# Designed miniproteins, single chains, continued (5), part 100

Each design is a single chain, and the fold is of that chain. pLDDT is the mean over its residues in the fold that is shown.

## One batch from the design tools (miniprotein)

Design m19697
Fold by ESMFold2-Fast:
Structure m19697 (fold): chain A 58 residues (1-58)
Amino acid sequence: LAESARAAGLAGPAAALAAAHDLAKQGVETSPEAIRLALEGRSEEAAEVLERGAKALE
């Protein structure tokens, strides 16, 4: 998913949605919230939630 976003050359909403999909596959608790934010058009807020969740998974 991150590869698809990079191939598109987008660092904004498309990358946020790709990251949301990736975390959703992992079953992260924050992924449903992040996906909802992205679907509402709040891609930046969704990206922030996903970054926090991904960092916590490390």
Scores: mean pLDDT 59

Design m19698
Fold by ESMFold2-Fast:
Structure m19698 (fold): chain A 77 residues (1-77)
Amino acid sequence: HVEEAIKKLKEAIEAAKKGDLDTAIEKAKEAARHLGEAGKLTPEIREELVKALAALSKGDTEKAIEYLKKVLELLEK
């Protein structure tokens, strides 16, 4: 589950870098689902994911990528 979530987060970051916001949102939501199933959707990780999704919905790809990377770093701790 965590490994799958990490894969989806990386896919979301790549989609955001390409400006494919719809795909980035889809992959970020899939990552959130996998994290929830794994019991890893902590308050801190949830807050960063919510910020990432909000940034993606506004077309702010730079902030979205930053928040998604923070989620990846939190999962490694």
Scores: mean pLDDT 83

Design m19699
Fold by ESMFold2-Fast:
Structure m19699 (fold): chain A 78 residues (1-78)
Amino acid sequence: MKEVETEEDVEVAVKKIDGSDVYGATLTPGPRIEAPGEKEVTVKAILADGREADIKYFEVPTDKSTVYTGKAVYKEEV
């Protein structure tokens, strides 16, 4: 088996009204929400060979900018 990994900087800007920083953002591999008030955001990424992959993030409800970073991974048989 071979694994093709593309490290992709995907920024999702979410703002906080009160001007405080976001204390938690994480990549979500599935439909799991750890805490009340978190939202799951799905972003499409383009792999190096032109294929599409979905990257999921937890989003904290905010009114001030924050950034989420994800990775896209594709596995193929040798």
Scores: mean pLDDT 37

Design m19700
Fold by ESMFold2-Fast:
Structure m19700 (fold): chain A 96 residues (1-96)
Amino acid sequence: SELSEKARDLIVEAEKYLKEGNLEKAKEKAEEAIKLAEKAKDLVLLGAAYYVLGLIYYKEGNKEKALEYLEKGVELAKKVNPELAKEIQEELEKIK
């Protein structure tokens, strides 16, 4: 759907801002992606968006929120994308 395409593009933007160290813009894009993925009922993109948001919180030094969002990402990804679920689980292991 158009919403899923926009959510995917926002996830890519969030990842770019995260790599650049612009955590404020990374967070804005990830939160927009979550909202669009929810409207689209796209569990794959919703899981990916939670994953990126979790990584952003970890880089901000907010370990508690990082774990919360990574756990949400794993829960969703396990249902629809086992490869993504494994990737998120590996990040959880590194952060714990």
Scores: mean pLDDT 89

Design m19701
Fold by ESMFold2-Fast:
Structure m19701 (fold): chain A 56 residues (1-56)
Amino acid sequence: EERLQRLLAELEKIDPSHAERVKQRVDELKAAGASEETILAFVERELARILDEKQL
């Protein structure tokens, strides 16, 4: 969970609106019983996409 919270905080610093959407999806994935690995991979992918899009 610490790593997940750190990734979400990093995303929020870069794009707060996108971070809010990602947090909502993470909550939905948790409710659906997705594994921690699946959730982490999802958030890491979203962070990578935003960094690439923002050219960071």
Scores: mean pLDDT 79

Design m19702
Fold by ESMFold2-Fast:
Structure m19702 (fold): chain A 68 residues (1-68)
Amino acid sequence: SLAEKLREVGLETAKRMEAGMPADEVVKYTVEKLKELGIEVETVPGDPVASLHAIGEQLALELARAEA
């Protein structure tokens, strides 16, 4: 299901962050994975931390929608 795929993207993103991957690389990875699922996230150019916050909010909203 879409909810399962979104949960997998969230888990893989968390694993990369915990492994010490740079924030810009984590953003790139997660944006590409969400794009594969047809989800576009508006990132903040030059601000990986703000981009991660935007990604987290969008992922939470899409997951809630997919589980409804």
Scores: mean pLDDT 82

Design m19703
Fold by ESMFold2-Fast:
Structure m19703 (fold): chain A 82 residues (1-82)
Amino acid sequence: LLEKLKEIALLINKLREKAKDYPEIQAKIDELEEALAKTSDPEKIIEILKKYSKELLELAKKTGDEELIALVEELLKLVESL
């Protein structure tokens, strides 16, 4: 679990850098980080990650940016393995 959470954090940071020119995606990442900061409950953390990863994928697909889409797909795949 801890290993996967560390990898998820690294992917979120990489996604934030790649999405710097996409305000809607930046805002969604900010919402995700704010939601995560408000809870220490592992069950809630997993549910937040699943919800926001799916929403991020929808937003990334709308950009047509293949690298961004691939990063979000990697994030979602890792989160779903939790």
Scores: mean pLDDT 83

Design m19704
Fold by ESMFold2-Fast:
Structure m19704 (fold): chain A 103 residues (1-103)
Amino acid sequence: GEIEELLKRAEELLKKAKELLKQGKYEEALRLAEEAVRLVMEAVRLLLKTEEDKKKILRAIATLLRLIGAEFDASLEKDKKKAAEILIRETERGIRELKELLK
C-alpha cells in the first residue's frame, strides 16, 4: 500500500545516506536523511488517518514525536556527520516501529 511504498523509499534513501557518510559526504548524507524522515512522517500521517486501534494510534504518535525531536537535535548539531547519524538512526527506528504496527 501507500504506507509500505513510503517506508521502502525511506529505506532506500537511508541506505544511500549511509554510503555517503562512509565517503565523507556529510552534507549530502544529511540531505538524504532529512528526505527519508519526511517520508516516514508522511507514513505516520496516513496511518493516523485510517487507524482505529487506540494503542496503535498512541504508538504512531510516539514515533512521530521522536522523529520531530530527532529533526530538532539534528538542526542544532553543528557537526554535519553527527546530524546525519542522528537522523539515520532515529529514522531507521521509526521505520521498524511503523512496520510492526502494520502487522
Scores: mean pLDDT 90

Design m19705
Fold by ESMFold2-Fast:
Structure m19705 (fold): chain A 82 residues (1-82)
Amino acid sequence: SAEEVARRAAELLRERLPRAEVTHRVVGGRVDEPFVAVHATPDGSRGTLLLPTEDGTAVVTAVGPESPEELRRALEAVAEEL
């Protein structure tokens, strides 16, 4: 399910980014393929991973002091593992 995918992705991301705050949710819209977006924030970086599932889109977000490059690599690695 989308909820199981979101939860698993969040678990994997926490292992890769122990300093980041990682959250997950499910939304009803769909994306055609996994999508990663990362941007700098005043306090560090924020990254979002969208994962398509049969019953919705799993969304995982990470906010932490890591660079945008570090967040992007971690999110892309998690997408490849699922």
Scores: mean pLDDT 83

Design m19706
Fold by ESMFold2-Fast:
Structure m19706 (fold): chain A 76 residues (1-76)
Amino acid sequence: KKVKVVLPDGSVETFDISTVSGIIAATLRLIGIGIDQGKEPVLVGPDGKEYENVFEALKEAKDGEVFEMKLKPFKP
């Protein structure tokens, strides 16, 4: 199964989440984008729900789901 993530720059990246290794690789990629910009990565599901735990969001995702990645400032 695969999911799509709309990145902050508007580009779309497709991740294979059929295996735990695939979910981990996708999680590290998305967290890395957040770290590079000094911000907290958050995934927004098609229902508008925000997921601060990227790994859990991808683990629970259904095939073909589209997420939007947002970068938020760290909580004070």
Scores: mean pLDDT 76

Design m19707
Fold by ESMFold2-Fast:
Structure m19707 (fold): chain A 89 residues (1-89)
Amino acid sequence: GPSLEELLERVRELAREIKALRPELSEEVDRAVELFEEGVRTRDLEKLLEALRLLHEIQARAEAAGDERVVRLTGEMAGLVVEAIEQLL
């Protein structure tokens, strides 16, 4: 499967797509990316789980708002975080 570095690059790409579509989500999305980057760098599962929780919160609000594209992008980001967690177990 992809390396942790490749997962990080893809998460950054997806974050850029969300911020381009919904600039108002930039702070929350950047926080999720920061937690993921720190979790990967330090091999800290608690930070990866916090990133996953934040992504699920953004996704739930997007779903309630009918924002199908943000739901899809945050879901893809969450999947990459899960894959990183599985690699560290």
Scores: mean pLDDT 90

Design m19708
Fold by ESMFold2-Fast:
Structure m19708 (fold): chain A 79 residues (1-79)
Amino acid sequence: MEKREEAERLYKKANELAKKAYEALKEGNKEKAKELFREAAKLAAEAAKLLGEAEGREKEAEEKAKETVEREMKLLEEL
């Protein structure tokens, strides 16, 4: 179950980066926020794939990761 533990670590890191991205948006630093969101999305996607593989739900996990990325990108447009 190392894949599941790795996925949990990546999700946690992705969430922290997403929080930092939101803070950057509030500060008016769109470029930093965009970079942080991209990194967070990448980590979340990797975590979703690992979790999906461990639980036999690869497609579902990948779809959820993609939706998260799209949601974050839309928030950047809101600015």
Scores: mean pLDDT 74

Design m19709
Fold by ESMFold2-Fast:
Structure m19709 (fold): chain A 75 residues (1-75)
Amino acid sequence: SLKEEAERLVKIAKELEKQGKYSEAGFYYMQAADLYEAAGDVETARKLYENAAKSFEKAGYVTQAEGARKKAEEL
């Protein structure tokens, strides 16, 4: 299911964050958020877009961080 796939991606993102791989973590959080949004779980999607933005900020990926924040705000 979309949620099972998304949960798998969140676990990968969290592990990447623990390793300091913030850019990779940000992209995995974005993919997971997109899947939760497609599944109709808007609240979880919003939180994951916010997590993606924070991870991208730590990586210096300013444009990606702004994009992720915008997605969270537009849900």
Scores: mean pLDDT 90

Design m19710
Fold by ESMFold2-Fast:
Structure m19710 (fold): chain A 80 residues (1-80)
Amino acid sequence: LTPEEEELIARIREVLSKYLTPEQVDAAVERIRAAFEAGKSYEEIIQELYRFLLSNPELTEAEAIRIAGDIAEVVDELSR
């Protein structure tokens, strides 16, 4: 991963840590890291994360949408 991708992953980890357990954060980060290594776009990575959040039985759909939105904001900020 590039330093920029690692910084983005670190910022995503900070956002997720407000809503998820450390184990769930690690699982989400690993999924995002794998998506970057596979050459997926930012849009595909956000969609992958949204699907991961929707698969979490402890999160409502509204919570998953909010978290994915917060992460999309971080992606937009760092891509400027």
Scores: mean pLDDT 79

Design m19711
Fold by ESMFold2-Fast:
Structure m19711 (fold): chain A 109 residues (1-109)
Amino acid sequence: EELEKIEKLAKEAKAAAEKAREAIAAGKLEEALAALDRLDDIADELRKILKESTDPEVKEKAKEKLREIAERLLELARELLKKSTSKELILRAIARILRALAALLEVEL
């Protein structure tokens, strides 16, 4: 049950990260921000599973997927700096990435 939910959330996180990357490359500010916000929402659901579960296997899997999201956020930050020519998109997207990463730092990974 919980493992299936984690797997579904992981697939959704990958899709959100890919959408964010495409939006960043296309200079679509609102679409990029929406995709980053979706990725943060998914990370929040995984953090909740990690906090509420008593199953060590579920906790370990949630930590693994949270680490993967952190790696995706760092990759998106790199793509943003490399490919974007919009100062507003860079500043707003970096702010969202930093907030999401800060929330992940509060979790013992």
Scores: mean pLDDT 80

Design m19712
Fold by ESMFold2-Fast:
Structure m19712 (fold): chain A 100 residues (1-100)
Amino acid sequence: SMEEVEKLFEEAIELLEEARRKSKDPALQELIDEAIRLVKELKRALEEKAPLEEIEKLANQFLRAVLQALSHPSATPEQQELLERAMELVGKAIQLYLES
């Protein structure tokens, strides 16, 4: 359901915001801010039933942003766990949306 998809996105955003709060590195915070921006745009695209090509583009951009944050030298194991969990929830949300 769309309610389930929205809940997964909300949980992912909360995890990304937590990872950002735990960061003391402005460069890592900027990468996480980009991931937060992209996941919010992706959520909006699904709510507005945007074309599949737009959804795929936003999903790929989000994945790249999260992977850049994960590989950043200042990312702690705790921050990496939050980022990986957020990525998993977004992936699950997209899968549920496409199965609808």
Scores: mean pLDDT 89

Design m19713
Fold by ESMFold2-Fast:
Structure m19713 (fold): chain A 78 residues (1-78)
Amino acid sequence: SAHLAAGEAARARGEELEARAREALKQGDVSTAIAHLEEAVRAYEEAARHYAAARDLGGWQAAAKRAQEVRRELEALK
């Protein structure tokens, strides 16, 4: 379905943003890492909404949990 495809795309975007944040942290660029992690949270929340619309309960739960985990990482950096 279109919602399942959109959910997968948003999840992949979240994963890419987390990878960019990790690279920024390796370079000592905390402000860039924070910006990428904030975008990753939004991407995972978008993925969760699309999975919910597609009635993919597993995808919804995984994306929602990942958004919460990234938020905890953000709090540790601030």
Scores: mean pLDDT 90

Design m19714
Fold by ESMFold2-Fast:
Formats: sequence, structure tokens, C-alpha cells
Structure m19714 (fold): chain A 61 residues (1-61)
Amino acid sequence: MIPPGVAAALEALRRGIAAETDPEARARAEEHLEKAEEAARAGDTETAWEHLEKAGLALGE
């Protein structure tokens, strides 16, 4: 089960990716989103947050 905080962050990240106009920044953020989703499903909250942070940095946040 994905923790509510991680689920909310994943939803916010998906919205940020959808609004991103730079294809390179979008692609990098999408790679980190995929890894964050995988980690969250595995119950690895620490790794999920690490990838969420890296995705945010890729989007300039």
C-alpha cells in the first residue's frame, strides 16, 4: 500500500510533468517518477522520496 503522503506527492509530480514544456526535463522527471512509483509499491518509502526529490529538481523545483 502506498502511504498517503507519497501518493499525494506522486499526483503533484504527474501534474508538474504534464505542465513541463522542456522535453529533456520532462523525460528526466518521468524516469524518476517511474522509479518513485516502483519504490512506493515495494514499500520503500525512503527510495520513493529520493526519486520524488530528484524529479522535482529535474523540473526546476
Scores: mean pLDDT 80

Design m19715
Fold by ESMFold2-Fast:
Structure m19715 (fold): chain A 71 residues (1-71)
Amino acid sequence: SKEKGKEILKKYLGDRFSEDKEGAGPNLAALKGQDFDVDFLARLLREGIPGSSLPPLKLSDEEAKAVAEYL
């Protein structure tokens, strides 16, 4: 569910993630557009985004998919 994905993001990224453009960085804000496949987003969340402020997250495949569905 979207609520579950939001809580996971808040827990692991906290101050580093924002739905607004204030501090999330341009790459993470672009991912929120939902133009990407859920499996692709889940992979990026687990492995991190190269060259961005998003580190590799220690998420299970199911947790990463929940976050991707929230985005």
Scores: mean pLDDT 60

Design m19716
Fold by ESMFold2-Fast:
Structure m19716 (fold): chain A 88 residues (1-88)
Amino acid sequence: HLEEKLKELEERRKQLETDIRLGLAYMVRAIAKSILKNETNPEVQKKLEELIKLTDELIDAIRSGAPQEEIDELWKKILEKMKEINKS
């Protein structure tokens, strides 16, 4: 029964990673919306709006049970957009 326990642990790990990404997406979305309310630079406003859209897409993908590859690609896009905003 060791193989069954290893499979259960791997499934729990994958679920935990998905739950963490979902929580992070909600957090990033909330922070981005908060910053956007007081942002005066049009270029930064546009990047924040794009970031919010990407977090909405990731939340929808996770909730709809989209393929892992789609979730990973959306997460990668969110991280890159955050880097662009932080360098601005």
Scores: mean pLDDT 84

Design m19717
Fold by ESMFold2-Fast:
Order: C-alpha cells, then sequence, then structure tokens
Structure m19717 (fold): chain A 59 residues (1-59)
C-alpha cells in the first residue's frame, strides 16, 4: 500500500511537470480528480512547499 501510494504520487508529480491539469491527470491515471487533488496537497505538505511550481522543482 505504501508503494502504491508512492507510485501514484510520483505519477501525479511527473504529469504536473509536463503541464497537465488535475482533470487530465485524473483521466490519464484512471483516478478521480479528488484523488489527484489529495495527492497534490500531500506532495506540497511532504516536500514543505506551498505552490505547484515549487512542487515540480522539489521533486
Amino acid sequence: DEERLEQRRQGVLTLLTLGFSQRQIADMLGISQSTVSNHVRRLLRDLGVTSRRELVEAS
């Protein structure tokens, strides 16, 4: 489950780096937009950054 969550977070981060919207990422990964939003918020918190731009750079 930990590995599954890590894989999802990495997938979301990669697609954000490529400029995809949360809606597009949800469609591409086969998950809900709410799930993508939760992963983004988790990534911001875990990496100690406050913006999508900083998230991409901190990866």
Scores: mean pLDDT 75

Design m19718
Fold by ESMFold2-Fast:
Structure m19718 (fold): chain A 60 residues (1-60)
Amino acid sequence: MFGVEAVDTIERLREAKRRGDEKRVEEEIKRLEELAKEFERLGFDSLADKVRRVIEEAKK
């Protein structure tokens, strides 16, 4: 399962990319990186991997 915060952050990231809001894209990527690290520390490896895939795609 995806956490609500992760889903909302991903949606905000994609909206920022659509608008060309570079500053917001950077902020949302940092938030996702923190969420991925937290999921890894909690043992939610599948959630952490999914978040990291979104980050990798957003950086392209």
Scores: mean pLDDT 78

Design m19719
Fold by ESMFold2-Fast:
Structure m19719 (fold): chain A 65 residues (1-65)
Amino acid sequence: SALEEARRALEELRRHVEAGDVEGARRALGRLSQSLGRLGQQGRFDEARQLIEEAKPLVDRLLSL
């Protein structure tokens, strides 16, 4: 569930960034952060790391909006 939530939040972040929706992107990033925290509590660090690496270019783009 936490992994599915994180993947959904990452896809939402991507869509909002592509649309130039700063507020939507910030909300999706918040949800991603919460789901990554849950993955960490479950010891699923490799999966959390991969999601963080995928999110990094989206966060860089968000900061440019």
Scores: mean pLDDT 86

Design m19720
Fold by ESMFold2-Fast:
Structure m19720 (fold): chain A 78 residues (1-78)
Amino acid sequence: MSARELIEEGKKYLEQGKYEEAFEKFKEALDLVKSTNNPIAEAVFYQENKEYFEELVKNGNKEAEKLLKELEEIRDSL
């Protein structure tokens, strides 16, 4: 499964209010991107998908808050 496919599944869970399942899919997508060892790919992932993590944070997901902060730090390091 590609990172894009995982993001699309996560979006579907997010639309259903299934925030934990949405987070799991977004985290799987991020883990695939991280496996490339390419910080530019991680920064691009952040810019394209930050709104979904922000929505999860708004709904009380503390792990999404931590990941969003880590992705922001990666972007700011480039």
Scores: mean pLDDT 78

Design m19721
Fold by ESMFold2-Fast:
Structure m19721 (fold): chain A 75 residues (1-75)
Amino acid sequence: SVEEFLRRLEEIEARLAEAEATLPLSAEARELVREAREAIRKAREALERGDNVKALEYLERAEELAREAVARARA
């Protein structure tokens, strides 16, 4: 559902904000955070256009980038 999609985006945003607040981010990890937020923005824009395929692709990309950002911050 659209509601579930938006909840997933909000969860990614919350996780990125928590990582920035709690972890000493390297320049590489900060770049991944920025890319994840850009993917979130593109996911919302695609959803607004009714392009559900692109919206899901950007959502999955944002999830991947956020996971990588946290991993790099901990490495």
Scores: mean pLDDT 85

Design m19722
Fold by ESMFold2-Fast:
Structure m19722 (fold): chain A 82 residues (1-82)
Amino acid sequence: SLEEKIKQLEKEKKELEEQIEELRREIEELRKELPNLTPEEQREAERRIAVLESAIGILEAAISFLEEQIKKLKEEIEKLKK
């Protein structure tokens, strides 16, 4: 049903939001450690932060896509109810 599809998409959205929170926590820990690292380790940590920030951007785009799909399905249900 359309309602089951919405529930599945909302679950997927929540899972992506949880992944973003985990990546943000990793970035925060890396940033806290930066002053304690050697210049070479700092460059590697900064590259890792950039990769994690890029991954967050991709996940945020995926969430936006899921939100648009949920919106369309909810609109279809409302049209069926009249």
Scores: mean pLDDT 88

Design m19723
Fold by ESMFold2-Fast:
Structure m19723 (fold): chain A 91 residues (1-91)
Amino acid sequence: VTVKVELKGDKAIGTVTVEGPEGQRLFVAVRVDPSEPRPPRVYEAKPGETLTIEVDSKDVTVEVYVQYLEGEPAEVQELRFELAATAKTKP
């Protein structure tokens, strides 16, 4: 799994690419401001698929949860990535 974050204007754009063995499924849950009880945005991806996630860069911490399912019963592997705007350091 590859996660890339770019800032465009007032938005943060994250891309999540699924690369792995055939038959793996990726579930991506995105939370904006984890301190608020908002339902996560959920995406499903296939191997070789790229998901694009746009968030307002003015929002607080965005959490991306990546979950793999293997076999039955499903064995879950969870990876967590935090998307955050880099603060500009003043000289």
Scores: mean pLDDT 54

Design m19724
Fold by ESMFold2-Fast:
Structure m19724 (fold): chain A 114 residues (1-114)
Amino acid sequence: MDLVNEGVEYFKKKDYDKAIELYEKAIAEDPNNYIAWHNLGDVYFEKKDYEKAIEYYEKALSIDPNNVIAKKNLAKAYYKNKDYEKAIAIYKEILKEGPNDEEAKKNLEKLEAE
């Protein structure tokens, strides 16, 4: 049974405790499961625990460093955690690698607007 897919179903239902349990089981079976680490970040982001969201997104990126989705989510978590300079740095990195990324452009413009 795919523990990650089961965790996603509980996450959609906002049963965050069950989603966390399933993602932690997936990580226990495969510590290199970057999807499970990323999804833990998503759960803690929705719980507004941005420090834990940052930790888990960074763990996902340590396994898959070119994952643009995880980089964007990490930047959003830094923004919510009021680490604006770190969020800006990540969006600038994304745009250096992919200058036509519309989401990164919009979020960077928002952060640089006074």
Scores: mean pLDDT 86

Design m19725
Fold by ESMFold2-Fast:
Structure m19725 (fold): chain A 62 residues (1-62)
Amino acid sequence: MKKGVVLVADDAALGRAVELALREKFPDVKIILVKPTPEAVAAAVERLKAEGYEPEILVLVT
């Protein structure tokens, strides 16, 4: 099963920088950058599962 990552970040610039680094190192992993709201996280997890990815959640604390 392909891995998917829900990347939760309040800082959009930091979130984008980490997303780019992860995409470069793990090109087969689908990454969805979201705001730290329950609704955004839930929607991203459901989207990854619907597309056949195993979701993992990574929270960026600033």
Scores: mean pLDDT 80

Design m19726
Fold by ESMFold2-Fast:
Structure m19726 (fold): chain A 55 residues (1-55)
Amino acid sequence: SIEEIRDAFLSTLSEELKKEGEKVYEEALKEGKSEEEAFDLMREKVVELLVKELE
């Protein structure tokens, strides 16, 4: 399921990235987006933050 994939993905991240990703996912679901769309938005945000951390 998307939820299992989400949890597996988040488990590999730092606590800060996990918190930011989860926030994006929850906000997308509250806006009525699908779990798949919410996961994609969460992933995009995490990648953006990781790129910023790489300077």
Scores: mean pLDDT 79

Design m19727
Fold by ESMFold2-Fast:
Structure m19727 (fold): chain A 103 residues (1-103)
Amino acid sequence: SKAEEYYRKGVLAMQEGNYEEALKYFEEALKIAGEDDARLYVFLGQAYLDLGDYEKAIEAFEKAIKIDPNLPEAYTLLSYAYQKLGDEEKAKEYFEKAKKIRS
């Protein structure tokens, strides 16, 4: 699908360190796939994280876990984003949630 094409271009851009380009591709994929694609929100959040936009990364990861609460990678990335903001308690909380889901 066209959404899959944009998703793959976004992943390639991430691998090349082109985070701004990856963000644009993931946003285009999201517009086509609809707002219920949890995996796509994880990639969008990861692109924001690599750009240093920790607050937008958190928003994207929170949308991902709202759609699919059984995504351990989203909790791990939330933990990391909160570490970057200096919120050690939130970072620990989400890290522990990720561990429980992987168990």
Scores: mean pLDDT 85

Design m19728
Fold by ESMFold2-Fast:
Structure m19728 (fold): chain A 66 residues (1-66)
Amino acid sequence: MRQQLRDALSRVVPDDLAEEAATLATELLKQGASPEEVVAAVARLLSKRVSPQQVTAAAGAVQDLL
């Protein structure tokens, strides 16, 4: 799961941000967060660091894996 999330995210955002986002998503899922909550958290993490288009693409990639 974590590696799948990282690989999907690294196709749309820089590798370091992909690793941070994949780690966040994995930890939230372990805590029982819903897929919707995980997608929203990833979008929030990325919203000040990459373009709005990249945020949308990253959120979509995470949603497709959940």
Scores: mean pLDDT 82

Design m19729
Fold by ESMFold2-Fast:
Structure m19729 (fold): chain A 66 residues (1-66)
Amino acid sequence: SVEEAEKLLKEGAEALKNKDYEKAIEYFKRALEIAKTIEDEEVRERLILAAQTGIKDAEEKVPYIP
């Protein structure tokens, strides 16, 4: 559902704030899978982009030493 995807995106964002990058990637990947099942094309595209952005951000943090 849209609500479940949004919840997972929120959980991913919180994991990023906590520097738990692997957990963040897991949440964003789950959000992406749910987003792909949404029939509303505009909503689906928005949620897919949000999840993909989160995955990319988290993956870029793994090799980065601040």
Scores: mean pLDDT 80

Design m19730
Fold by ESMFold2-Fast:
Structure m19730 (fold): chain A 82 residues (1-82)
Amino acid sequence: MLSEESLEAEVLISLGRMWIGIGNILASQGNYEKAIEAYEKAIELYKRAAELARAAGDEALAKEAEENIKLARERKEKLEAE
């Protein structure tokens, strides 16, 4: 089942990236509250992806998910400061 866990993690990372894109569009429109909510959804998806990647022993994928969490948090924090 390791292959399935890695594939699920990759799908969750892709969904998280989609939510980052939605958040970026909302932020560009001045809708900061909804943009923050979109980034929070991305963070939760990336957290789940990191857990699945670690369970699969895929350290590279886990690291990718963690980097995406960091970037999503930075985006959220910048909007909260504005």
Scores: mean pLDDT 85

Design m19731
Fold by ESMFold2-Fast:
Structure m19731 (fold): chain A 100 residues (1-100)
Amino acid sequence: SVEEVKELLNKILEILKKASPELQRFADVLKTEIEKASEEELIYIAETVARTILNGADALDAGRTGSPLARFYSRLTPEQREELVNLAKEILKLIEEIKK
């Protein structure tokens, strides 16, 4: 469900908040956007975040454009990156089920 996607996305934000003060600020801004987003916008945000985490190339591309998420991706520990990858995979699974 869309609510389950939102819950997993919030878990990603909590990991980012613990990684650094700069990522905490970014997570707070993204949380505000999530709360006011339509269901369609929420799915788009969740899919974008999940794909950015799973595809290192997307994180590098976002880094070149100055994306806060991509810029601080390298500040994550290997453990935090693994947790984010697992959450991202679950988000994409739920989105595929919603689109069916």
Scores: mean pLDDT 74

Design m19732
Fold by ESMFold2-Fast:
Structure m19732 (fold): chain A 59 residues (1-59)
Amino acid sequence: MNAEAARKAAEEGDAAAAGAAGVDSALISQNTELARRAAQASADGDAEKAAEYGVEGAK
């Protein structure tokens, strides 16, 4: 899972990288709602939100 990569990208302010890692993490966990929210946050440019939803989905 890419939860650590998502958190690191969010700390660096890289919204695109954080969003991609967050979506991958959420999808691997089979949590479609969190994956959708991570994708939406990435589209909004919110790296912290995208990473947060991805990490929650990976739990």
Scores: mean pLDDT 64

